# Designs tried in a protein design run: designed miniproteins, single chains, continued (5). Part 29

Each design is a single chain, and the fold is of that chain. pLDDT is the mean over its residues in the fold that is shown.

## One batch from the design tools (miniprotein)

Design m16982
Fold by ESMFold2-Fast:
Structure m16982 (fold): chain A 91 residues (1-91)
Amino acid sequence: GLAELRAGLEAQVEALREAARKAEELGAPEEVVQAALEAAETLERLTPALLAAYAATGELTLDTLPADVAAALEEADAKARAAGDALAEAM
């Protein structure tokens, strides 16, 4: 339900912040650390809108989200993926 979605989103934000801390500890480039932190901040900022969309539709897909929220979520996902790829190349 809504509470489970909130907990899941909070867990994803924490996972991104933990990945950023681990990347910094491993000496990854600052761009990798910043990308992970930006993804976490974007997801945290979008959390109220994502919860509102889920409350209205019962679903959380890009197709059911408002266009601006969907675009911001895709940007956060792209930043998270870029950070993961850069970290893999740095190791």
Scores: mean pLDDT 74

Design m16983
Fold by ESMFold2-Fast:
Structure m16983 (fold): chain A 69 residues (1-69)
Amino acid sequence: MKEEAARRVAEALGVSLETARNIVDYAMSLGLTPEEVVELAEKAAAENPGDVDAAIVRFHRLAQEKAAA
């Protein structure tokens, strides 16, 4: 489950698998499920095509908003 989520996050955001694992760990520490993490990563990437840094910043904001709700 967690490794599958990390792989999908890596593909969506265009980051290394190691970076994706750290992103998944962080988001899950906020209370998100692996499925929610993947959905938010795909959304962030779709909103920021070709800009990995902007996609990561957007993902961070979406994850915090989801965790705060």
Scores: mean pLDDT 83

Design m16984
Fold by ESMFold2-Fast:
Structure m16984 (fold): chain A 62 residues (1-62)
Amino acid sequence: AVDALRAQAERYEQAIKNAEKSKELAKTDPDAEGLIEGYEKGISLFRKQRDAYRAAADAAAA
């Protein structure tokens, strides 16, 4: 259970890193205005999920 929660948190961490990289590339493209808002919303949701799974894993490991 703990390992599965940690693995899911790590998946969201990787998704955040990938989305941040894509957002930075989108900032250099004037035609990508709408994509930046999408990445920001996605990153916000991924951070909430990552933090929730980390908290659950820490509680289960204690």
Scores: mean pLDDT 81

Design m16985
Fold by ESMFold2-Fast:
Structure m16985 (fold): chain A 81 residues (1-81)
Amino acid sequence: QAREDLLKAFENAAKLAKSLGIEEAAKIAEQAVRDLRAGKLTPEEAREAAKKVAEALKEAGHDVIADIVLKELTEKIDAVE
């Protein structure tokens, strides 16, 4: 469940980024989904992906959304470890 929850969290982050027109955040989240499905995403790589998604959202002016996304992704990553 924890790994499936993390997968869903990155999928949701990608959908959110696309709806906001922030293609860079969407690409990062989609790559994390692909790597996670392939069993190639380490916890450290997942945290870096989460930070990059949040940073792209923040640079686009969505600071509150960026904080929420980062917190959710970090909680799900910690649950997988």
Scores: mean pLDDT 84

Design m16986
Fold by ESMFold2-Fast:
Structure m16986 (fold): chain A 66 residues (1-66)
Amino acid sequence: EVEKAKKEYEEKRKEFGELTRRASRLSGQAFQDPSRLEEVGRQQQEEVDKAAKEVQEAEKRVEELK
């Protein structure tokens, strides 16, 4: 179903974008404080990777339904 796939895709994009913005801002500042980069950046990167994979899967689903 296209609508459900699009909604999931949008949710994943939103989370991915929010996580990347937070991680980017944090990693930029953590560049001056490496202890933060190691602890928080690592956790954020894992979330980002997971979200990116979900986005790809949702995109494929939309393409198959189209």
Scores: mean pLDDT 69

Design m16987
Fold by ESMFold2-Fast:
Structure m16987 (fold): chain A 72 residues (1-72)
Amino acid sequence: SSILKRLRKLLEKTELSDADRALIADVLATTHNIDQMRERMIALIREGRASLGSQIYMTLRIYEMELEKQKA
């Protein structure tokens, strides 16, 4: 879909800091489903801890997981 291509381009243009990579790794390691990932990201955004880069990356990953869930 066009949204995945746009998000991928934004992700490729957005430099992820070591802090962003660590945040993303922690979310992926400590959450087991899409709903948990979404709740974690909302909490991180409310706390001002989620950068634009981490938000774009996680939005893309959650969308990919949702598409895979719909196929299963």
Scores: mean pLDDT 76

Design m16988
Fold by ESMFold2-Fast:
Structure m16988 (fold): chain A 68 residues (1-68)
Amino acid sequence: MPPPSREEIEELLEEAEEEYPSLKEWSRTHKLLLMDEILRHTRSKEEAREVLRIAAENNGNIPREVLE
């Protein structure tokens, strides 16, 4: 499958913010860095959603092993 677009990742982030309100407290800069990381390291929309879920559960941090 093609890698997710920036717009698709923005939509996934919005969905994650509804489930994990703590993500809404993050600055726009931190959210942009998270999106950039996902864009570089995920190959599908499903992977992007999984990485966002893991980030949300870890107070917005993505474990190194997930990005390798």
Scores: mean pLDDT 70

Design m16989
Fold by ESMFold2-Fast:
Structure m16989 (fold): chain A 78 residues (1-78)
Amino acid sequence: MAQELIDEAERLKKSDPEMALLLLGTAASLASLDKEKFKELAPKILEGLEEIEKTGSEVVSKMAKILKEKILEEKEKL
């Protein structure tokens, strides 16, 4: 489930960075329900968010930054 969202976000990141951001945020939320899955998937989600931050509008870039910060905080708590 979460992996499929990450793959879809990668396909959409150039044509629809807003949707790609939403998909990565949803993947992070789903992964957070399982600590082991979160540890596994967080690096991939962070990579996707970093790419969206570079290619998105100012608003999308800010949202990607906020989501990256939240994911990094969750990783530190594990």
Scores: mean pLDDT 80

Design m16990
Fold by ESMFold2-Fast:
Structure m16990 (fold): chain A 88 residues (1-88)
Amino acid sequence: MEEEIAAVLAELERYGGAALAARAAALAAQLPTDREALVFLLAALAQALYDAGDYEGALEYARRGAELSGEYSKEELEKAVEEARKTL
């Protein structure tokens, strides 16, 4: 599983611009329901989209990853998303 995630991330590095956003969405859809692996992937996809200039896409994947991590309350996540949107 960790090796599969690393391979997915290495594949993302080959794409840029609009193709990166589309590939990120496809990769997020094809991974299993393992919570820890999915949290790691969503965080990595958020970073890749942010680096590509897709700030709205980055924010959405970061929010989903944080929600799945269970480390934040729903209220804390909603406030963080609202504050991030004000700065985008």
Scores: mean pLDDT 64

Design m16991
Fold by ESMFold2-Fast:
Structure m16991 (fold): chain A 98 residues (1-98)
Amino acid sequence: MEKVLELLKKAKESFEKAAQAAENGDIDTAIKYLKEAVDYLSKAADESEDPEVQAELTLLIIGAVVTIKALERTGDSQDAAEAARNLAKKVEELIKKL
C-alpha cells in the first residue's frame, strides 16, 4: 500500500501541475504533466493487488488519456485545466480510501 500511496501522490501533483500549465495556455507543458500522471497511475495499478483500486485507477487513466487527446486535437486549454483539476480531486479521494 505505501508504494501505491506514493505513486498516487505523485499522480495528483502531476495533474495539479498540468492544470496550472493549461490555465496559463502552456499546452505542451500541460500534455507533459498529464502523461506523467498517466505513468504514475499505471505504475500504481501494477503495484495494487486490490481489484477495486485497479478498476478506479483504470478509469482515471482513461480520463487522463481522453483529456490529452482532446487537448492535442482542439487546443482547448481551459477544458483541459478543469479536467486535470477534477482528476486530481478523484486521486485525492482514492488516497483517502486506502
Scores: mean pLDDT 88

Design m16992
Fold by ESMFold2-Fast:
Structure m16992 (fold): chain A 89 residues (1-89)
Amino acid sequence: LREEAEARLAADPDDIEAWRALVGALIAEGKLEEARALAEAAVARFRDRDKEKAALALLSLSAVLHAMGKEEEARRAYEEAQRLAAEAA
């Protein structure tokens, strides 16, 4: 799973599904700091380029923060994702 997601991301760095799949794989492996860094990189990549993809990246970041027990930070990421998704619609 992780290797497949990494290969997809290497082929198309704008593939938001590949970013999300890789973050999910890292969460499943318990590599939460790596998952957080990757999710933050996805948010940074898409924030000013594609609001829909940025919102999806923020949902992945929220999932990582929740897995880490950072409930308040997870809530803020989720709320930002909701606002960007509404703005993109």
Scores: mean pLDDT 84

Design m16993
Fold by ESMFold2-Fast:
Structure m16993 (fold): chain A 73 residues (1-73)
Amino acid sequence: MSKREKAEEFILRALEALGRMSREELISGLSTVLGLSRKEASEVIRELIEKGKLEEVTDASGKVLLHLAGRPV
């Protein structure tokens, strides 16, 4: 499995378990667990948003979070 495929799996699994995460939380997780750079992590997140697999939403505190497309926040 490519590093990108592992990163996509990590993001999808994390959001399935937690429902939502900030971009920075996902970048930190990808860096710590998979050794991705901030640029590599950001590119994977951007591609998943572009493919319609992730959405950006604002929580009750005004924080921008990512969640799986078509799922409640």
Scores: mean pLDDT 78

Design m16994
Fold by ESMFold2-Fast:
Structure m16994 (fold): chain A 70 residues (1-70)
Amino acid sequence: MLEKELRVEQALLDALESGASAEEIVRLQEEVAAEVGLRTAPVSPETVEKYRDTQIKRTKARIARLEKLL
């Protein structure tokens, strides 16, 4: 499970850094939420565009944490 979660988080980070569409980011966030059982719903495309830099920082932090657990 953690390996799959790490894979999805890495895909999300790559999409965020490459300037992928907000719709693709939301889809990847839904995949992350499904893997981790998160209580919060994925954000809207408008929220992704507004907070892309913040999402990059948070995704990098989650990846670093997951790598320490593997």
Scores: mean pLDDT 72

Design m16995
Fold by ESMFold2-Fast:
Structure m16995 (fold): chain A 66 residues (1-66)
Amino acid sequence: SAREIVEEFAKGSEAQQKAAVMAASLLSRGYSAEETAERLEKMAPSLPDNVAKAALELAKRLREAA
């Protein structure tokens, strides 16, 4: 599920933890897994390279879970 994927990233690297915090925030505001993925993808160009990569990996996994 989307929650399990976010929890997995929250236990990963610092970059993955930062991506997980962003995704968890979006999900808590009522965004779906697919909407959360779209917003992570939109934010990625403005993030540090390692966090951007983690956010895009998380977005891909969220889309696959939707």
Scores: mean pLDDT 86

Design m16996
Fold by ESMFold2-Fast:
Structure m16996 (fold): chain A 83 residues (1-83)
Amino acid sequence: MESEEDIEAATYLALAQIYLAIAKKVFPKASKEEYPDIIKTLQKAIELARKALELSTNPDIRKAAQEVIEEAEKLLKEVKEKM
């Protein structure tokens, strides 16, 4: 049965994935003045994914959340290198 914590964790993970996808789509087309906004979007993705990790013991949710964190941190480095 789906617990409240699992539903909440899945919701945070879904939001984290959405923020990461937005940043990945926007970054290649972005001007330098937009980079601070992309950084904030990536930081939100990391925060939401970390909340999913804190709430869930489900290995699939935890793995997906970890992948979001790793990909968002990698993209953060790329954005900062272009600033």
Scores: mean pLDDT 85

Design m16997
Fold by ESMFold2-Fast:
Structure m16997 (fold): chain A 64 residues (1-64)
Amino acid sequence: SMLQQQQEIADRYVRIFRERAPGLSEEQLRSVRQSLLASMRNQGFEQSIIDRTERELDRIIRES
């Protein structure tokens, strides 16, 4: 389904963000987060997937 495809892409975005997080400042992480979520909205991702992605990115930033 389209929803499964979007979830797979979102999971890949979260994985890449997590892998790169140790090398970035909190300001850089927040900037990348904003750009990624805006890109997902512009691409027409379902709001539920955007919300889940936002929560995961916010958790990674808090743990960094």
Scores: mean pLDDT 89

Design m16998
Fold by ESMFold2-Fast:
Structure m16998 (fold): chain A 66 residues (1-66)
Amino acid sequence: MERIKELIQKALTEGFESLSREEQLLLAEYLIPNMDPSLSDEEKIEEFIRLWRNYLGSEDAVPLKP
C-alpha cells in the first residue's frame, strides 16, 4: 500500500510517464483490482489512463501525457 501511494504522488507531481513500465502496471492493477488478467501490460496501463483522466477532470487539466 505505501508503495502505491508513492507512485500516485509521483504520477501527480511528475506525470504518469515518469513512472517505469513496472510501476505504471502496479498502479494500474491496484486502482483497477478486477482488471481482466488476460490483458497485456499495455492494455492494463491504457485502462488505468482512462480512469486517471476521469479522476483528474478536464482533458486540459490532466498532468499525464496522451
Scores: mean pLDDT 67

Design m16999
Fold by ESMFold2-Fast:
Structure m16999 (fold): chain A 119 residues (1-119)
Amino acid sequence: SDYETILEIVKISNDLLVKAGKAKPLSDEELEEIAKLLYELVKDVKNWTRFNSEIVMGLLPILYQSPTLKHQDVVLISLLAYLKLKGKPTDLIEAALRHSGKEYLIDIADEVVKILKAK
């Protein structure tokens, strides 16, 4: 299912960030909560070009600091990896990440996609 795919993406994203020294390991409950949020975000999307634009508008508050969004890097990597895996547009999201100095999230998302395609 799409939910199970998203959950696997979230788990791999967290593992890669932990390995890179950029995050602490998340609990199974935290990983499932992130997967549910992402699934709810994507499940009813009909226009992926519009979604790409809407995510950029929503990413600005996340990228320009909230101390309460401690899992933002896992969320962003997982969303980007899901879109890339499904062949959906990511160009505006990637441009926003490059402009905010978070290009490393794109690189990690590409690694997540490679791991999933190798399974």
Scores: mean pLDDT 79

Design m17000
Fold by ESMFold2-Fast:
Structure m17000 (fold): chain A 95 residues (1-95)
Amino acid sequence: SDEELYLRIHDYVLENYEEVVEEVAEATGVSKETARRMLELLLTYGTREAARALQRRFPHLSPAEVSALLSTVIRVLARRVGMPVATVRRVFERA
């Protein structure tokens, strides 16, 4: 079920990529380039590896700030795909 939920999120993002990137950038205050990278990392590796990669790329951000950024991405995705935030968080934590 988590695999099926992941595929639904993944397919939604691919079909609506520009709109999702725009909303993530607006919600987080980061550039569209950074929003795209956060989405790519989250979809490819899940939350833990995405956090590690973002911490390496932005060493001036605290772990808490990196977590807040990824949490915002997860909230945007949950709203857009019509899933509870807890469900989307679980899906990406198991990747």
Scores: mean pLDDT 86

Design m17001
Fold by ESMFold2-Fast:
Structure m17001 (fold): chain A 91 residues (1-91)
Amino acid sequence: IEEVIEKLREIQEKYPLSLLVTQVLNNVEYLKKTKPDISKEELIEFIRKELEESYELALKAAKAANDEEMKETTEKAKEEIEEYIRKLEKE
């Protein structure tokens, strides 16, 4: 879980205004405090669920603000997290 948190922080630094990355990171850090011995499979499924929920919320927020940059940033951040999850599954 530490490695996942570090990777999410790297993505957040790259996309600092991304509500998506901030929400996923915060929820994974909270998960570490409440369930530190979580399995890799459970962690991956947790991130997928959080990513789906956070993406919908971030996209809705970007549309409400009429902010194309926020929308584009959200889509790029989602792609990077999805690619990381795919890599994590293969290992």
Scores: mean pLDDT 76

Design m17002
Fold by ESMFold2-Fast:
Structure m17002 (fold): chain A 71 residues (1-71)
Amino acid sequence: PKALNEAAIAVVDGGVKAGRVEKGVGAALRAVGGEIDGKPGEGARDVLQTAKELGDEEGVRAAQKAIEEYG
């Protein structure tokens, strides 16, 4: 779904800007895995947590939107 993909992209960008590329990419990969496993809400929550740790305000907003849509 688009909101989860937008959150994944935002957290990757946040990881790059914070010098923590591996954290951003890891969260994005887990979000994709969660969608494949039928658990997009779990993926969105993981992205939210990682975005908060990175100080990624765009990632936090995108992840919150995904959580609102998927639970």
Scores: mean pLDDT 77

Design m17003
Fold by ESMFold2-Fast:
Structure m17003 (fold): chain A 58 residues (1-58)
Amino acid sequence: IEEAAKRLVKRYPIQTLEDWIKTIEDTIKKFGPFKSVEEAMLIPGVGPEEAKIIIENQ
């Protein structure tokens, strides 16, 4: 998930790496585990590549 968060910081520099990691982790805890790229893309800012990384690491 850290790699997905690093990609989000580069694409959307509106919050820190730590904030993006927390957003991803909190969303996985609340709505996960995600079964598809489409479901993981429900996390705000997450694209297909980041979604794939999240699915592989949850």
Scores: mean pLDDT 73

Design m17004
Fold by ESMFold2-Fast:
Structure m17004 (fold): chain A 84 residues (1-84)
Amino acid sequence: IVEEAVKAAVEAYRKARELGASPQTAADIASLAAGDVLEKYLPYEKAVEAEKRISEQMNKLIAEGKLTDERLEEVVRKVVEEVL
């Protein structure tokens, strides 16, 4: 579950950025991709909570100029592990 959500989020972020999306838009797409994975395993409300937390933490990192692929992976992994 954790690795599936992390992979989906990272791939979605990279693809969105390749297509010219802003970091904020790419972060939102990555959060949705993680949420889609979690909906297969968790109640909808938990998946939505995780999605919102990932989006909020990503946007904070973007505002601080600290968003890297490694940080994106760390945030998704931590949030997913906390909601399982």
Scores: mean pLDDT 79

Design m17005
Fold by ESMFold2-Fast:
Structure m17005 (fold): chain A 88 residues (1-88)
Amino acid sequence: MEEKEKLIEEMVEEIKKAAEEGTIKLVKISKEELEKLLEKWREKLLAKAKEAGVDLEKEIDEEIEILKEIIEKLGLLVPEELIDMIEK
């Protein structure tokens, strides 16, 4: 948990700094939109894992939880690149 908490804090700070400097664009979304975005990302990751013949369900759930916490700590601001990656 400590390593994950540190990673989340570091990622939040990096994203905030990049947005402040204008190097990334943050998009404000609702909590409902966040839940849909994370659900779509989970489905894509599970599909890729099945295609590769690996069981990564626990690891995928953990990644989704980390992303959710990062976005919530950013005040529901999401990097546009992340949205594009999930929507692609």
Scores: mean pLDDT 79

Design m17006
Fold by ESMFold2-Fast:
Structure m17006 (fold): chain A 78 residues (1-78)
Amino acid sequence: SVLVEAAIRGLEEFLAELQRLLSKETDPAKQAAIQRAIDLVQEALDLVKKNPTQEAVEKASELVREARAILAAAGLSV
């Protein structure tokens, strides 16, 4: 479905951006926040790839919101 395909693409792009951000970060607290966000986005991606359903996309969106909240709390925006 278009929704699942778009979700996978968006999650893969977000994961790649977070990995790039982590590779340039020197602050240990920000590195920890980025790594937690990577773990959540990877979980979201794995969930949608294993179960390509609208319900899985909705759960993945919740994990992405958690990742964004962690990043925002650390003073990061992506």
Scores: mean pLDDT 89

Design m17007
Fold by ESMFold2-Fast:
Structure m17007 (fold): chain A 92 residues (1-92)
Amino acid sequence: MYTLSISVFTKGQVNYVIFSDESLESVIEAAVRGLRIIAETLGPDEIIVESSGPPEFAEKAAKALVETLRELGIEVKVEKLDGNKWRITRVE
């Protein structure tokens, strides 16, 4: 089972979402859909992505979320915090 934890920080709020599936692709797709809703509603300032399993899963997930934010017109920068943990920050 693949597990992805996403912490979304927005002015005055924090949202925690956990996605789990037997398919890595299904987890990433669900996370992308969830992030689109949060981003359109709340305008996130910072997102922390943490995954179970291999580091490649966290990297692939972070990349997909970055692409999603850029599609929504949100400029972001990405930094690696740990093997399975990434930070995505809005650029002003």
Scores: mean pLDDT 79

Design m17008
Fold by ESMFold2-Fast:
Formats: C-alpha cells, sequence, structure tokens
Structure m17008 (fold): chain A 102 residues (1-102)
C-alpha cells in the first residue's frame, strides 16, 4: 500500500461525500446523492472506499501532513453520516473512531 493509493481513495471519497455534514442535514445529502447514484451503487462504492481508507490509515498516518489529517478526519465524519443513512452503522462507527484518532 502506498501514499498515492491513499490519496486516490481520499479523492474518491471527496467525490462521493462533497457536502459538509455540519452545514447540510444527512437526509438532504443522501437525497441529493440518490439523484446521482442508485442506492446499491452508492452503498457499494462508499463502503469499499471507506474500508480502503481505514485499512491504509494505520500504515500511512505518519506520512500525512497535519492539514491532510484534518481533511481525512472531516471526510470520514461526513462519510459516517451517509453510511448510517444507508444502514452501514458498524462501518460508520469505525469511520468516526478513525476520525477522532487523527
Amino acid sequence: MSISELHQAVRELKRLVPMDSSLVPAEDQLRYLLTVYDREELRRRLERTVQRILQMLPLLEERLSPEEKREVAELLRNAAVILRGLGLDELADRALEAAESL
């Protein structure tokens, strides 16, 4: 696993969860995303992308700048909201725990 693979997964996550969960309600974010993606495709892509980031973080965390760590933490918090809306509660909890540890 490389830092470039982590950067690629982070870019994919930014595309899947472009909205700030502190400013936009979870229900409104999910409603918008479901106009762009079908529910099963969104669920599969988001699950895969978040799992990849969570697998890479313990190995590559020390190679991230403080700014990159903040950005990844914010993305994981935003992703957790959407994951919970999709019924992926366990993965949402893991994403939040990872965000708090960054």
Scores: mean pLDDT 81

Design m17009
Fold by ESMFold2-Fast:
Structure m17009 (fold): chain A 110 residues (1-110)
Amino acid sequence: SAEREAALRRLIEAGAEVGVLLIHLYVMLKTMDKLEEQGKKVNEKLRKEIEELARELAELGQEIQELIDKAKAGEVSTAEVQARLDEIEARLRELQRRIKELQKRFQEEL
């Protein structure tokens, strides 16, 4: 149905956004690694907070991919996809908020 196709597209878009955010967090972690290799002191609390957000995003990304796979296999209803999508989008908005706050702190410490 058109409703199912729209829900699947939004789910794929959410997964793509998770991927973009993970790349941003991994770039920050890699930057910290390079600074440490150069003998510069890094903020270990900030590193741990970035690592924790990366783990939460990776888990959300896995949940999204599993839901996409089940939906493509016909194992979940459109209503279930839509309900899960609303929860995923809410979780993603909160993670985006936390990441923006971390990115600001990271830039201020460079």
Scores: mean pLDDT 88

Design m17010
Fold by ESMFold2-Fast:
Structure m17010 (fold): chain A 99 residues (1-99)
Amino acid sequence: SEAEEREKELDELLEKVSEELEKKLEEAVKNKEEPEELVIEPVKPDEGYLLVVEYDEEANLMVVRVLRVDTKTRTVEFVKETLTSYENYLKALKEAIEK
């Protein structure tokens, strides 16, 4: 069915994004890069955010790709990618919920 095919396409896209983020995280850990603060802007009406995350627990480094989802058109757009820490990530999520 078309719905099942579209769901598979999204799953394949997310898998590719995760692989890209995993490689970026490995390079960041190898280069001993410092985590930045993550800022998630407030959600607008008819929009949502999809976050794709890869985390290295020992280095406490996280790569977060922020994608904007238009709920009416079902389109996904790249917003930003940030190298952050687990603590900064949780803070960003909390601030986004409280707004």
Scores: mean pLDDT 78

Design m17011
Fold by ESMFold2-Fast:
Structure m17011 (fold): chain A 95 residues (1-95)
Amino acid sequence: MDEEGIEKLFEKIKEALGLDKSLSREEVIEILREKWDDPEVQAKLAEAVLEAQREVAEEYLATLPAEEQPAARAQIEEDSKPLEATLEELKKKAE
């Protein structure tokens, strides 16, 4: 994951948590650390990570020849499954 992907991730985290868009990465991390025991915050963080990964994946897939896209997409979907399972478990704990 490159710098662009990290920027998108923090943008999604700020949006999901209703945080000010002007906050630095360090400030966002500090807020996450303070609220880490909250299952709702954990679920929103996991959702933001999944959305950021999907956007980066779509940009990457667009650079590939059509013949290579199915294999790359399958790998990306496989890599996303553990986080999707974690998100579902966190949502159940948040109730």
Scores: mean pLDDT 74

Design m17012
Fold by ESMFold2-Fast:
Structure m17012 (fold): chain A 83 residues (1-83)
Amino acid sequence: MLRERLDEAAEALRAEGLSGGEGMVEALRRAFGDEAVGARARAALAAGPEASLAFQEELARLIFRDEGYSEEEIERLKAEHSL
């Protein structure tokens, strides 16, 4: 459900012409329903590529947990897909 909400929010924002960092911040706000997640995404983007990548990895982990994957399965998925 969380992944689907993210995809829907991203698609809607792209249709509105919002893209890049601003589009990502808004998509995260809508999908999570949490202002703090949007603020954290913005901070990571401002901090640079390393921080942005680390935040994206954390989001992927949260999405996999929401989808019912175990901690061990998430570690395997992260190692195997490297995205």
Scores: mean pLDDT 70

Design m17013
Fold by ESMFold2-Fast:
Structure m17013 (fold): chain A 80 residues (1-80)
Amino acid sequence: SKHLLQVVQLISQLAELAPDERKVLEEKRKEITTLIANGDFAGAIEKAEELIKYVEEKYSDNQEVQKVLEEIRKLLEEAK
């Protein structure tokens, strides 16, 4: 899915904005990319939604992170 590939790119941007969580974000990005490559789009969406919830709870006061999370949420809704 075009939308899911854009989600993967935005997760890379989150890793740059949240360097404390970079290792976790890169590991989750790899999991999501593998699910997309296997045609498991539902699994990719679920993993991305779990990641967004985790980052939202950790960076609730970070406006830049919250804007990227909102863009990812829009793309995930379009991918459903």
Scores: mean pLDDT 83

Design m17014
Fold by ESMFold2-Fast:
Structure m17014 (fold): chain A 93 residues (1-93)
Amino acid sequence: KEEVIERIEKIAGGLAADHLKEASQGNLEAAYRAGQIATFFGLTPEEIEEIAKELLNKEQRLAFYEGALDTARAFGEDEQAERFEKIIEEVKK
């Protein structure tokens, strides 16, 4: 868990790591922000899903993936956005 936070800090910076830590403690807004930042710094849907499954519960993962989805859509990354939509649908089952 701590290793995953250290990894995101190196890739997406301390702000993403801090938000992800707050997200794991129950802050859904921090989960959403962490997802936005991770996607902005180029983490793939697969990498984002791996991080979320390691650190976050179902509700926190939904917020994290929604942040990632909104960022992918904002950048016109349609293929990544479709992958996040599919991940969100699977979590809702």
Scores: mean pLDDT 83

Design m17015
Fold by ESMFold2-Fast:
Structure m17015 (fold): chain A 64 residues (1-64)
Amino acid sequence: DKERLERAFELAYEAAILMSSDDPAEQAKGRELFKEAVKLAEPLGSRGASSVTAGALRGIAETL
């Protein structure tokens, strides 16, 4: 499902940015968003995993 893949990417992207913050509250929010991204992607198998990974990597790249 394309919409689930896009949402999983967005959640992982946002999570990575938040977890790069020096604010413990933002880091905690990032961890919860990442869990939601993984949970949303699980039914999509390897395609879901690829979407989460791509989102997280893009988010990390934004913080460099």
Scores: mean pLDDT 84

Design m17016
Fold by ESMFold2-Fast:
Structure m17016 (fold): chain A 74 residues (1-74)
Amino acid sequence: EKERKETIEWLQTKVGVPKELAEKIVELMEKEGLPPIKTLDDYNEFIAKLIELAEKGDKEAIEIIEQLKELEEK
């Protein structure tokens, strides 16, 4: 629970991810057994894994990547 809250807070404050998307990211992380995100390096490792999952056809990973790209355009 604490690691989930820390990851959500980090994503919102450091990346600018809205809470709903941050919660969706954490759900995918828990499903795939990924480590919590507490630093920029952790985030880069997560993005690399997210891309790998999307290439394998994970619809949740694809949707998260699309939403993150929309945030970069703002």
Scores: mean pLDDT 79

